# Ledger of designs, part 14: designed miniproteins, single chains, continued (4)

Each design is a single chain, and the fold is of that chain. pLDDT is the mean over its residues in the fold that is shown.

## One batch from the design tools (miniprotein)

Design m12454
Fold by ESMFold2-Fast:
Structure m12454 (fold): chain A 99 residues (1-99)
Amino acid sequence: SEFEEKARLALELLEETSKRMEGKDRKEQAELLRELAEEAREKGLPEELVAYLEVLAEKALLPEGEALPETPELREALEFARLLSELGSIEEAYRRLEE
């Protein structure tokens, strides 16, 4: 199904993100995360995944000890990424997020 194909692409993108961030400084991490967010958007991956990658890029540039403002959108993006990683399914991640 379309959801299964998108879930595979989203999981591959998350795995690639983790691997490519190793050994990079904070500025390089932020640039990579912004590029991956744009790729996710172009591939029609979930908006929550795009938001998650954009949030990680902003966090990478913050001084040590500073946190991003907690918003409903930020919480949903982080929870969606966690659920997608654990469940391997976009449909199941959305279903649990709505609980």
Scores: mean pLDDT 71

Design m12455
Fold by ESMFold2-Fast:
Structure m12455 (fold): chain A 71 residues (1-71)
Amino acid sequence: MIEYFEVVSDEDPVEAAVKLLEEKGYKVLKVEETEPVHIEAEKDGVRYDVYAAALEVDGKTLVLVYAVSTE
């Protein structure tokens, strides 16, 4: 399963993505600051590979987050 999230933030894109995942109930296990950013996460016993990309829109950073189930 693939889940898509987005957040507009003036913070660092990695920090914004981590906060968003934690808000959605994901436990962040590992963060790799590659491009795109790769985050390993877990929710309800299911592991996810999460990819985050950032783009600038009207002076704000839009962070796009894709969570892909590894089950």
Scores: mean pLDDT 80

Design m12456
Fold by ESMFold2-Fast:
Structure m12456 (fold): chain A 69 residues (1-69)
Amino acid sequence: SMEEQRLLKEMLLGVAELAYGTLVRLNDVERMKELLEKIVEKAKEILSEEIYRELEEEVRRMVEEAEKR
């Protein structure tokens, strides 16, 4: 259902935000990017294309923000 898809997106986004916050504080942008890539790849497998693209865009913005440091 759409409700299940949105909940899965929120769960994956929560894990992405945890990885971002932790690794950006440690100044480990490369490892942060690797973990976020794995999260996006997992999202592609389990989410519909529409919901997957929303998560992918949110993760892309996290990477861009980290790269500005």
Scores: mean pLDDT 83

Design m12457
Fold by ESMFold2-Fast:
Structure m12457 (fold): chain A 100 residues (1-100)
Amino acid sequence: SREEVLARLDAALADLDAMIAYLAGLAADPSLSPEQQAAFAAALAQLQAIKAQVQALRADLLAGRISDAEALARLRELMREAVLVEAEATALYMLEFVKK
């Protein structure tokens, strides 16, 4: 239903906010290397861009510009991208941590 699709979009926005907060917390570490700082800055910028796209999907769905099925398909793609961005930034951080 439309209500279920909107609930999934709202849940995804909450998940993105949690990912952004988590990486921002890690990025606040003053001991980070310049490479780690650049990686976190890039990851945060990408997650913010993905969040803006999810917000645009929600607006398009409410305006009737896209179908429920199209919104869910695009949401799956965007959330897959978000998970990969967070995983890559976290992996680079952890690899540098064990290398030291």
Scores: mean pLDDT 86

Design m12458
Fold by ESMFold2-Fast:
Structure m12458 (fold): chain A 97 residues (1-97)
Amino acid sequence: AVAEIEAQAAAAKAATDLTPVEAAAADLALEVEIAQARAPDPKLFFGFTLKKVPEEHKEKIKKALKEKGFEHILLHEVTDMAAVEAARAEVQRLLAE
């Protein structure tokens, strides 16, 4: 499963001239997906978007995810490199626990 995830992500990156932010966001998504494949936590949801999302929409998403049984929900807007770095630091902190 991990090798398939890595191959798919590598193919997507190779096929597209990504901006630095898009490339960093794709790497972060792959890191989370690999971590979940190695040590799955059925109650953890990690999501990110390349666009700003209104708080009302985020709350609606969190409510829907809680109804599906997710207890630890992380939603990040990765619109610039600083936001990507902040999200990566939080992911690494959680994976170290």
Scores: mean pLDDT 67

Design m12459
Fold by ESMFold2-Fast:
Structure m12459 (fold): chain A 78 residues (1-78)
Amino acid sequence: SEVDDKIGELLQKLFELIREGKPLEEINAVIDEIMKLDPSRKDLIVKILEQRLELAREEGAPDYVIEKLEFALEKVKK
């Protein structure tokens, strides 16, 4: 669906912002946009973020990446 495609694009943007070490304000804005599109997908977004965080930990990602993924996950869980 158009909403699913948009959520996919925004998730890709979110992960790129995290990888690039962008400020939490920019990360927060993208998460707000994702959640505004379809609040019913909260559980799915949580699962995607949890899987991404686990992968980042396994791959030895930098601390800033782990911290920003943890921030994103907690923001979505609210």
Scores: mean pLDDT 86

Design m12460
Fold by ESMFold2-Fast:
Structure m12460 (fold): chain A 88 residues (1-88)
Amino acid sequence: AEELRQEAERLIKEAEKAYEKGDLETAVNLYTRAAVLYGQAGDLEGAIEAAKKAGDIYRELHPEDPSTAAAKGVAAALLAVAEFVERQ
């Protein structure tokens, strides 16, 4: 669990760097992966926060399509919850 949580934290840092460089697509992917790993580690709060970040950045990429951005955030959150349930 701790190893997965540390990996998720490293992905968060990589996502932040990608966002700072303007690579929003990479940032979305890294935050989504971090949410899954937090879910696997049993950290639902971390998983939800990472999923929200993925959705927010997707909305920044596609400001004209807020419904798809919201769906992306929800999908990432559901994946994190599924991983949490599977690992418990």
Scores: mean pLDDT 74

Design m12461
Fold by ESMFold2-Fast:
Structure m12461 (fold): chain A 61 residues (1-61)
Amino acid sequence: GAAEAAAELRARAEGVQAAARSFGGTASPDEAVALAEEYLRRHPEASGSLAGVAAGIAAGR
């Protein structure tokens, strides 16, 4: 529903920002999203949560 779509959009936006912070502000938003998707592809165990992926990237992995 609309509430779930809004929550997913917010999670994606936060994931992009967390990824950009992790890369020292050198990645564009599109590159940050692509890197998050690549991270999920390489680490299927992390695929249960975009917030978890964003937290992992933000932790400087």
Scores: mean pLDDT 60

Design m12462
Fold by ESMFold2-Fast:
Structure m12462 (fold): chain A 78 residues (1-78)
Amino acid sequence: MVVPKEEIEKEFNKVKPLILLAFGPNSPSKDPAALAVKPLPQDFIEAVAKEVLEEKYDEISNPLELLDLIEEALLEKS
């Protein structure tokens, strides 16, 4: 997937609240269907993580850790 980092940043900021609602420590519900969270947000994070983190992506098994690392990588390049 060829996505400019600016677009990754914009899309990440759009989906981050939805992912935190579904998977974050303060999530009010663990049912993704009840929150209407699409599978696409997590698949999108995996795609952008591979684009941003490259080989580091394979070392990360926790989806919340992926979210934090993508955010940190984007902040460091800003």
Scores: mean pLDDT 55

Design m12463
Fold by ESMFold2-Fast:
Parts: structure tokens; sequence; C-alpha cells
Structure m12463 (fold): chain A 77 residues (1-77)
């Protein structure tokens, strides 16, 4: 379903946002908060990957599409 595909895209965008926040915090010398943002980004990327794999199992997207979405998710963080 197109709604679930948009959900995966939103999780990828969340991962990118958390990475950007982490980079800004690291630039300010706030290592602990920066690491916290990176961990949240990894969580968002993992959620996108798990959902993409479920969509492939259900025949909504191909296995190749699920692999590309997972790769994009982890590249985002």
Amino acid sequence: TEELERFVERRIEEARRYRAEAEELFAQGDILLGVGRLLRGVGAAAEAYVLARKLAKQGVISEEEAEELGKRAFEAV
C-alpha cells in the first residue's frame, strides 16, 4: 500500500533529521546528546528496514525494492 511506503519514507527522513541534529550537537561539543540523536536515527532506520522487509513478504513491494529502501535508510543515518 502507498500509505506504508510513505511511512517508510518518513522514517528515512527522520533518520536524516537525527543525523543533522547530531552533527550540530557535535559541532557544539555536546557529545552525549549528539550520540543520543545518532541512536534515535539508527532506530528510525531499523524501523524503516523492518517495515520494508514486511512489505516484501506480503508482496506489496519486491525484495529488491526492500533492499534498496533498507540501504537508503542506513545511508541516511
Scores: mean pLDDT 83

Design m12464
Fold by ESMFold2-Fast:
Structure m12464 (fold): chain A 106 residues (1-106)
Amino acid sequence: SMEQIEQEIAALQLEMGEAGVRRLAAGDFSPSALAMATFGIPALEAEGRYRDAALAEIRLGESFRDQGLPKAIEVYERARELAERAGDEELVERAERLLEEAKKLA
């Protein structure tokens, strides 16, 4: 059924998100690690893992910033919202600083 397929996709997204976030935490900022973490964001959010989701968005935003892409702004805004849901004041402050820096470059 479609619901079973959606559940399997969500499980794979969670596994990829968890693996990606672990790699990012270990200092692996490769496209593969970032893609895994980013792919898992919806599943991380569904599981209430807002801190991990915020970290993935911050790293994605930093990648877009390094490429000079203005879409880093929307990604940092998303990271701030997720950090607020996580109750992580340090991540909120980090995301806000990155957001303001990205706006100045746009």
Scores: mean pLDDT 83

Design m12465
Fold by ESMFold2-Fast:
Structure m12465 (fold): chain A 88 residues (1-88)
Amino acid sequence: NLKEELNLLLQAFIEEDYEKLEEHFQKINNFIKNEEAFLELRDALVAVKMNDKELAVEKFNKAISLVDSPDIKKELEVFKNKLLSLIK
């Protein structure tokens, strides 16, 4: 379930458990099925870690734009908003 994997990815990010973060990130790739969107999502997570809100928004929006499934777009928008709320 993509929503469950995104929530687990968010928890790993908050806990700074980078091993679990990578594990759940690879599982999310199986749902997205678009390599370019997946790479943009990875870049967005790096930007959030760097506290670069503008870059994070740009990279999330690119990832979401590359996905055709409305259900996946919706889950990625929810995930984007949760991660951006962590930027100080």
Scores: mean pLDDT 83

Design m12466
Fold by ESMFold2-Fast:
Structure m12466 (fold): chain A 120 residues (1-120)
Amino acid sequence: MEKLERMMESLGKKLSEEEKKRYEELQEKLKNAPSLEKQMELIEEYYKNSKPYEKKILEELKELAKAIFEQIKDLAKEIDESVFDKAEKEIEANFDELDIPDQIIAILLRKMIEEEKKKL
């Protein structure tokens, strides 16, 4: 929650109690989702129903996930495909302890890794 509050403050916005509750509900739904595909669906539904400033934050999280993915992809070229498996394991091991922005980044990153592994 703290990381999300800082991102909102950077846009001149404070999270309302109603908005905090919605993000806490999203966090629990993402933790309890049965698959990566369902987690992606939940994020997309949330994005569709979000205010313009919330959409801006989600776009920033997508860009951060993409930047991390490019670093992992470059490392995999230097080492091998096991770098993707290691990244997925580290994300899964820490997922339940992540704040909501980091959970969204983790889900987006896992989806990018899954799609890349299908191409190789």
Scores: mean pLDDT 79

Design m12467
Fold by ESMFold2-Fast:
Structure m12467 (fold): chain A 69 residues (1-69)
Amino acid sequence: SLEEVREFILEVARKAVELTKDMTPEQREAVRAQLRAAIRDIARKYGLSDEEIDELVAEVERFVDEAFR
């Protein structure tokens, strides 16, 4: 379900934040780019629409932005 996919992706994002907190901004941006690509790939495989994928990516980006402030 979308809810299960969302929970899984948010957990991955949370762990990515923890693992990258001591990285430089350049290194963190590289990891963020990989995370965006992975989220889109996973969501497409689970049959989410382009709109749902964009919304999920935006949610993860907001979470990551808040965590790195």
Scores: mean pLDDT 79

Design m12468
Fold by ESMFold2-Fast:
Structure m12468 (fold): chain A 85 residues (1-85)
Amino acid sequence: MKSEIEALMEAGVELVKGAVLSSVYKREGDDIGALEALVEGQEKVVKILREALEKHPDSKELQKQLEDQEKELERGKKELEKLKK
């Protein structure tokens, strides 16, 4: 069974993957692709934290991390929409 720590570690790995891919797109001159990669990573993090919170509903740490990451994701999505429209 995945613990709270394992879920936080998986979320961290996905966030790093998004950041690395975003860096590659920036190096290629694709600023929109870079932001898309970051947002996709954040979406995966939110999904991992939501699934973990369903199994550990009393975890204040998971709840706070999910709230913080959902706010960051919403911000990133709004920036991406402005750049694409």
Scores: mean pLDDT 81

Design m12469
Fold by ESMFold2-Fast:
Structure m12469 (fold): chain A 76 residues (1-76)
Amino acid sequence: SPLEARAAETQKLVAEAQKIVAEIRANPNASAQDRAKVDALSRRIQALLEQDPLSPAVIAEVRKLVDEIKAIKEKI
């Protein structure tokens, strides 16, 4: 169903974000500023999902924030 597909996408995005945030936190080359930025992005994802976790607009914004976390990892 469309709702099951959205729930699966949200779970996938959250799991991916959590994995990358943990990798950045474990990386000795990550600056304090990079760590603070990924922590802030992680909190924003959590806040958005608390509003409406199945909203297409919320899922799109979460995807954008996950892409920012990925970009930080690639730069470290």
Scores: mean pLDDT 84

Design m12470
Fold by ESMFold2-Fast:
Structure m12470 (fold): chain A 101 residues (1-101)
Amino acid sequence: SEKEKQDFKEDLEEAKKELIKRLKDLNVDDETIKEVEETLEELKEALLNDDEVKMYKSKIKLIELFAKLKYDDKEKIEKEVEKEIKDVFSERSLKLLKEAE
């Protein structure tokens, strides 16, 4: 419903502000913070438009960005991303995402 979409939009904006504040408090670089903000905006738009494929793509981007904050090594980042994707997404969701590539 329109009210549920508006409530989601408001909740997501508050969650975004809190997350960005925490990243700044942790001294994360401005470029990475900007990428997180842009990806969260893409996720918000996908949720408001019921775009399941874009929603999953935005979630994967967030997982990759958070993995990069934790690890400097590309192989460790790739393994962490693969693990998180398997834990968060069902086989059906991964197939839908793959078909959209």
Scores: mean pLDDT 69

Design m12471
Fold by ESMFold2-Fast:
Structure m12471 (fold): chain A 90 residues (1-90)
Amino acid sequence: SEDAIQLYEEALEEVKHLYSTLKDKNSPLAKELEKLAEEIEKAIKQKVSLEEFLKVFEEKWEKVLSLAPEEEKPYLELLLERFKKAVESL
């Protein structure tokens, strides 16, 4: 649905924003954010189902979270929870 695609686009913008704030673009975190952005762009182009998108996004986001500095983790966990609630509202 168009609502699902809008949610994917919002997730992509958040991932791009996080990437833009990183000082080291060669860090493992930066590389994982680039991969996640590419996966989201593919999901938008292929119009994947919300269920499949959520599964892939959660798996990739857990990896991002594991690589993030400890002080950033609560914010990243909050973003995932907001995304899950948005999905449940569709």
Scores: mean pLDDT 82

Design m12472
Fold by ESMFold2-Fast:
Structure m12472 (fold): chain A 60 residues (1-60)
Amino acid sequence: ATPEDIVRTLADYLGLTPEQREKVLEEARKRGVTTATEIAEIMYELGLISKEEYDRIAAP
């Protein structure tokens, strides 16, 4: 899947706003990340999700 597809799916699941989705997508593109785990890490670092939500995505 593309980074855009992953960000959209996770943002819908986590209830992120369109503005927060764009911020995560921009950061993912800057870092060249493509996996759900790496995108969840970005979301966690930006304070958009809790550690519990990150753990669910990274190690379901």
Scores: mean pLDDT 79

Design m12473
Fold by ESMFold2-Fast:
Structure m12473 (fold): chain A 80 residues (1-80)
Amino acid sequence: MSLAEIAELAGVDPAEFSRRLRRRRALPASKRTLVSIAVVYANERKGVALDVNDPEQVAEHIKRLNELREKAGLPPLHVE
């Protein structure tokens, strides 16, 4: 799976995502790491702050992350 495919799954522009990774020298990176970075970047681009003290927001974020992980062929994160 390419960087462009991971960016598209996270709802971010592939060219912008690629530029961000190159700027921060985050490559090479595992598919697991790239999916996590893409989700965080998508949230930053939308201006949405995750309230880590809200268990419902955390659960929804993990659900979204696991949806992208499944599409990327990664196992889901263990969540209680």
Scores: mean pLDDT 67

Design m12474
Fold by ESMFold2-Fast:
Structure m12474 (fold): chain A 73 residues (1-73)
Amino acid sequence: MEAEEEAKREGMEKAERLKREQDEKIKAGTATPEDRSRGGIAGNVLRMLKEEEDKREEEERRAQQAAAARAAA
């Protein structure tokens, strides 16, 4: 599960980097139509990943509180 969290973090970082790289290529005039499309997709992926991470954190906190209650008993 922690590998999944790190994969999401790495994915977000890669998507952000990719978007910046595509923006630079567009500015330099070296971007292909596919590169432009990927930049837009990267932005959408970042949004979705953040929403999913927020949901996961809520579930993890609930599980952690349940575990703490069991440990306290």
Scores: mean pLDDT 69

Design m12475
Fold by ESMFold2-Fast:
Structure m12475 (fold): chain A 82 residues (1-82)
Amino acid sequence: AREAAAAEARRIFLETIDELVKEGLITPEQGEKWKARVEAAGTDIDALRQALLEAGKDATSPEAVNKLIGAILRLIGLELEA
């Protein structure tokens, strides 16, 4: 359960980063930086959560912040199910 939750959390985070870059809400350089943090976190849910919080600090657009909040809420849901 925990390993599956971590894999799903990582997928959601990477997908969110790709959407933000595609919509022009963050730069490709910011996206690559955030993806590198996700890769470094691996399957550690706490490290993934920290990477997502750091992404939120870097985000200057309200739309980007809202998408990151959505990803955080999905991560919390996965933790409660695990």
Scores: mean pLDDT 74

Design m12476
Fold by ESMFold2-Fast:
Structure m12476 (fold): chain A 94 residues (1-94)
Amino acid sequence: MVISLEEAQKLMAENPDAVFLTALKDEEKRKKLQEFAASLGRVVEEVDLNDPSSFIGYLGLGKKGFLFVDEDLEIGEIVRKMLEASGFEIVRVK
């Protein structure tokens, strides 16, 4: 799914029980999403997709999740399948 920054903020507001993770390399977009989450009393956790130990703890929660990534980010097949199998949707922010 490819969405705008504003649509990503709406997604966070509409999903109060979901887990939100970010692997955004764009510091400006990451900051805006983190500041918006804080305004809702929530957190967007920063993860490194090249280090599974950074996010594997969130996959075991049994909750719906969203991972915010840059629009053009190449995600390895194993990492993608691991996230999807755990209920995480990959969201590309343009």
Scores: mean pLDDT 83

Design m12477
Fold by ESMFold2-Fast:
Structure m12477 (fold): chain A 82 residues (1-82)
Amino acid sequence: KEELDKLKEEILKKRNELIFEEASVAVQHINAVIELLGTRRETGSEEEVARLQARIDALNAQGDAVRKKLEEEISKIEKELE
């Protein structure tokens, strides 16, 4: 039973790490969008808008990577249920 408890701890730790990573990216994405909207309103600077858009694009790519990790973990669980 000690072996099962260790496995449960590892699974919970990995799940929490993925959840926190996804939440962190989502918060950063929201903040970047708010900043982009503020910049468009205040300055209208194409260079600043492009910089913020590149940041949003990078966060989207990071979010896609986190979602892919979650899909891989779900696929492993689904195989266990087969």
Scores: mean pLDDT 68

Design m12478
Fold by ESMFold2-Fast:
Structure m12478 (fold): chain A 86 residues (1-86)
Amino acid sequence: EPLLEQFRAEVEKRRAAGEYEGLALDVASVIRFLMNIRAPKEVVEPVLELAEEVIDYIEKLGLKSQERYIKRARETIEEARKEFGL
C-alpha cells in the first residue's frame, strides 16, 4: 500500500508540473523491481493497474521521445502478468 501511494503521488506531482519525461521508464523500473524481489501478487496487481493507466496517459500525449520507453513498459507489464498469473 505505501509503495502504491508513493508511486501515485509521484505520478500526480509530475503530471501537475508537466514533467512526463522518464515516467514510462520509471514505470518499467518499478515493475521490474517487484518481479526481481518476487513481491506478493496483492502488491503487484494494483501497481500494474496504475502502470497501465499512466502509460496510456503518456501515449495519448504523443511524445515521440517516449515511444521507445512506452513499448518497453508495455512489454514489462505483459511479462509481469504472465509471471504472476494476472
Scores: mean pLDDT 77

Design m12479
Fold by ESMFold2-Fast:
Structure m12479 (fold): chain A 56 residues (1-56)
Amino acid sequence: SEIREILERRLKEAGIDADLDQEVARAQALSKAMKLSPELAARFVLMILEADKKYA
């Protein structure tokens, strides 16, 4: 999955410890619901995770 490859790489780069399978499923759902490209869906999930880490 293109979304999986993008998320795995970017989560590693950002140092975010997350359930990759769960976040891939989330990004796939967003891509389908909002008609987003894999790259945009992955970036949106990363933005949410980064916000959660910073503000939670």
Scores: mean pLDDT 79

Design m12480
Fold by ESMFold2-Fast:
Structure m12480 (fold): chain A 93 residues (1-93)
Amino acid sequence: KPSKKELEAYEKVKKIIDEVKKKGNGAIVEIKIPEDEEERKGMEEAITEELRESAKNKSGLAFLVTDDNVLTILYAKDSEEARKLFTKYLKEQ
C-alpha cells in the first residue's frame, strides 16, 4: 500500500498535470523532483498513469527529467505537435 507521502506527492503532481492541460497547446511547467524517495515514488506513479491515459487518448503529453533534478511537463494537442515542441526544447538546453 502507498504511504501518506506517496499519496500526497501523487495528488500534487496530478493537479499540476491537470493545470498544464487546462493551459492548452504548448504549455510547459517545470517542477523540482523531491529528495524524499517516497515523494519521488508518488510523482512517478502519477506520471505513469497520465502517460498511459495520454497514449490511449492520443494526446501530446511529454515529460523530461534533467540532471539538475527538474521535471519538465509539456502538453500539446497531439503527439506530433508534442514531438516538435519537445525537440525544440531539447535543442534550447
Scores: mean pLDDT 77

Design m12481
Fold by ESMFold2-Fast:
Structure m12481 (fold): chain A 98 residues (1-98)
Amino acid sequence: SLEEALREVMKEAGLEKLYEWLKEQIGSDNLYEKLKEFMEKSGIPTEITEEDERLLQKAAEAEKKGSVEEMFKALGGTDDFLRVLAYLYKKAEEKLKE
């Protein structure tokens, strides 16, 4: 399922706490669909870049320090956080195609 693909991608990226946080904030039902709607409305570019991969690594490292708030701080703001979400969404979509 789409939600299983998203969970797997986030877990592989070291962002399992972010996945649980998103479930709590958005709700467990149709998390992938709600995230897709959010990304479509955000206007964030959906192309994956070298910088997006670096932001993903920074997010995963910050998550290991214990909170999603620390991750926001490490990424330097909302826009970089949204880019990380866009990257994860794209990876989940690619996994679904496999």
Scores: mean pLDDT 68

Design m12482
Fold by ESMFold2-Fast:
Structure m12482 (fold): chain A 90 residues (1-90)
Amino acid sequence: GREVIEKIRKLIEAGKWDEAVKLFEENKDDPLIQELLKILQESPDVPSAITRAVKAGFSEEDALAVLRVAGRLKLTPNIVFDLIFSYRPP
């Protein structure tokens, strides 16, 4: 649930990318992770993806963390990979 998404974000903030990816893969069937992934996969760009995720009740930081993990795993081909990692929240 939300606790898993928050833990993924904290692992990324600590530079523990391999652990973040592993935790995401182990929890990819979680309904909230699936809902967030669907929003991210149906969005045309990073700002739209984050805006839609926030409207669905996710934090901007959690949505961006999951987008970065999903982008690394090639799960968001609808969004340019470099733009996912260069995005800076206002």
Scores: mean pLDDT 78

Design m12483
Fold by ESMFold2-Fast:
Structure m12483 (fold): chain A 80 residues (1-80)
Amino acid sequence: GPGAVRDILDAYVLAGGSDSVDGSDSSGRVTELAPGHYEVQSPLDLKPEDILKQLKRLRGEERTKGVEVRREGNTYIITS
């Protein structure tokens, strides 16, 4: 939902990205593909675990239980 997209973007920014919409080197685009499936398009070489750590900080441990973050190329994939 919209709250999850916002928190994922905020977690990405806190992990070292930016909230820029221009697609520059520090920016990311968050897309909800399905309930519980989100992607962040980013050229930054961030650790998926750092994004998950920040997401846990923002949403709390209970709301991030079973959430996984992985990277495929320039895409970070968040599933719950």
Scores: mean pLDDT 73

Design m12484
Fold by ESMFold2-Fast:
Structure m12484 (fold): chain A 86 residues (1-86)
Amino acid sequence: MKEEKEKEELLEKIKKLLEESAELLKKALEGELSDEEVKAKLAELEKEFQELESFIEENEEKLKPFEEELLKKLEPIVEKKKKELE
């Protein structure tokens, strides 16, 4: 039971990091963040993902649907920016 709770807490932490990554990308694409702010936040997220790397690999199938959902939410923003740059 304690071990299962710890695994659920880690999954929720990873989901939050994925949501923060998506929000960071959205704000960066919308021009709400400076390049320095984006770099600082990316460095923090990268460090947290590295600490959880082994757990992410072991739980890839559980996280994949959540990642796909976040990517679908970002797709309209990415496509809009891609068209503006082309």
Scores: mean pLDDT 74

Design m12485
Fold by ESMFold2-Fast:
Formats: C-alpha cells, structure tokens, sequence
Structure m12485 (fold): chain A 83 residues (1-83)
C-alpha cells in the first residue's frame, strides 16, 4: 500500500546516517495491524541483515518477548537469516 511504502521509505532514509534508528522503525512496523506493512518490514529487515547482521540481531532479540506471537514468529524468521 502507499502508506506501507511511505513508512518503509522513511525508515530506509535513516539507514545511511542512523542505522540503529532505521532498524528500530522497521522493527516497530512488525507490530503494525496491516499485514502488508508487516510483510514489507520483514523483507526490509531481511535485506539489511545481509549487510548489518549484528545490528538487526540485537534489535530483533528484544522482540522475542513480545506478547504477539505473529511478531515473535517474524522476528525469529529474520534472526534465522543472520546465522
């Protein structure tokens, strides 16, 4: 959706100057009520994990305690790509 693209583009715009903030915004989008937003955030985190695996791993490990099992499942999926 246009909204999902805007939120993701805003997060990605931070990546070259503040990669921690970029990853934090994408991680927050894994909890979005729109499944399309969650899917795009998961995909973006998977791409970043190839270049910055330790940064993505640290942020996602914090999500393993999330009460939403869908958020935990998405976090575990991306974490598996950093191993």
Amino acid sequence: SAEAKQLLDEAMSLLPTDPEAAVARLVALLGDPDPAVRAEARFALSLIAKEEPELVREALERLLGDPDPAVVADARHVLSLTE
Scores: mean pLDDT 79

Design m12486
Fold by ESMFold2-Fast:
Structure m12486 (fold): chain A 96 residues (1-96)
Amino acid sequence: MIEELKELLVKAGHSEEVIKKVEKAIERIDKRDKELADFFLKLTIEVLKKGGTLLDALQALGFSPKEATEFLLEKDEKKFEEYVEKLEELLKKKLA
């Protein structure tokens, strides 16, 4: 599943840095809640297969366009963790 996601992200025109950020976010969620990580993977793959982008997937979960962009470009580890926590909470609300 993760390899399919990576291939689709490349086809959608996302940079290697963005792809690595997504992988890191998924790994952090997976270590706490595998079901939420799998849900995010499936949702993102579905959006990409329909011609959407990673930003479209994050917005569908409840991120603003600005927040989605800032999350994917975040260089500060603590701020990145705060975005991952927000993603996890949004995934919980969407799955329930």
Scores: mean pLDDT 84

Design m12487
Fold by ESMFold2-Fast:
Structure m12487 (fold): chain A 93 residues (1-93)
Amino acid sequence: MIELDEETRKKLLERLKKKAEEEFTEEQLKEMKEILAKDLKELLKKGYVDEELKKKIEEILKNIDSYSAAELVEITAEIQEELKKLEKKREKE
């Protein structure tokens, strides 16, 4: 796993958000929303999430069509970070 410091992660996230807003067409944004919705539904079905993350994913799915390209990048990064925290918590057993 690649470990990035917090400042480097924030800078990369801001770059990705800016690039997404500048480069994604309306059709590509719609496709990305469909892919994200599919991936999030799969995570819920497999039970790899706790109740707090489940509630967050359900809210994201409910509002998926309202998100910008930058917001989709931010949401994806937040979900990945929460999943990483859950994995580390299991290693403490």
Scores: mean pLDDT 74

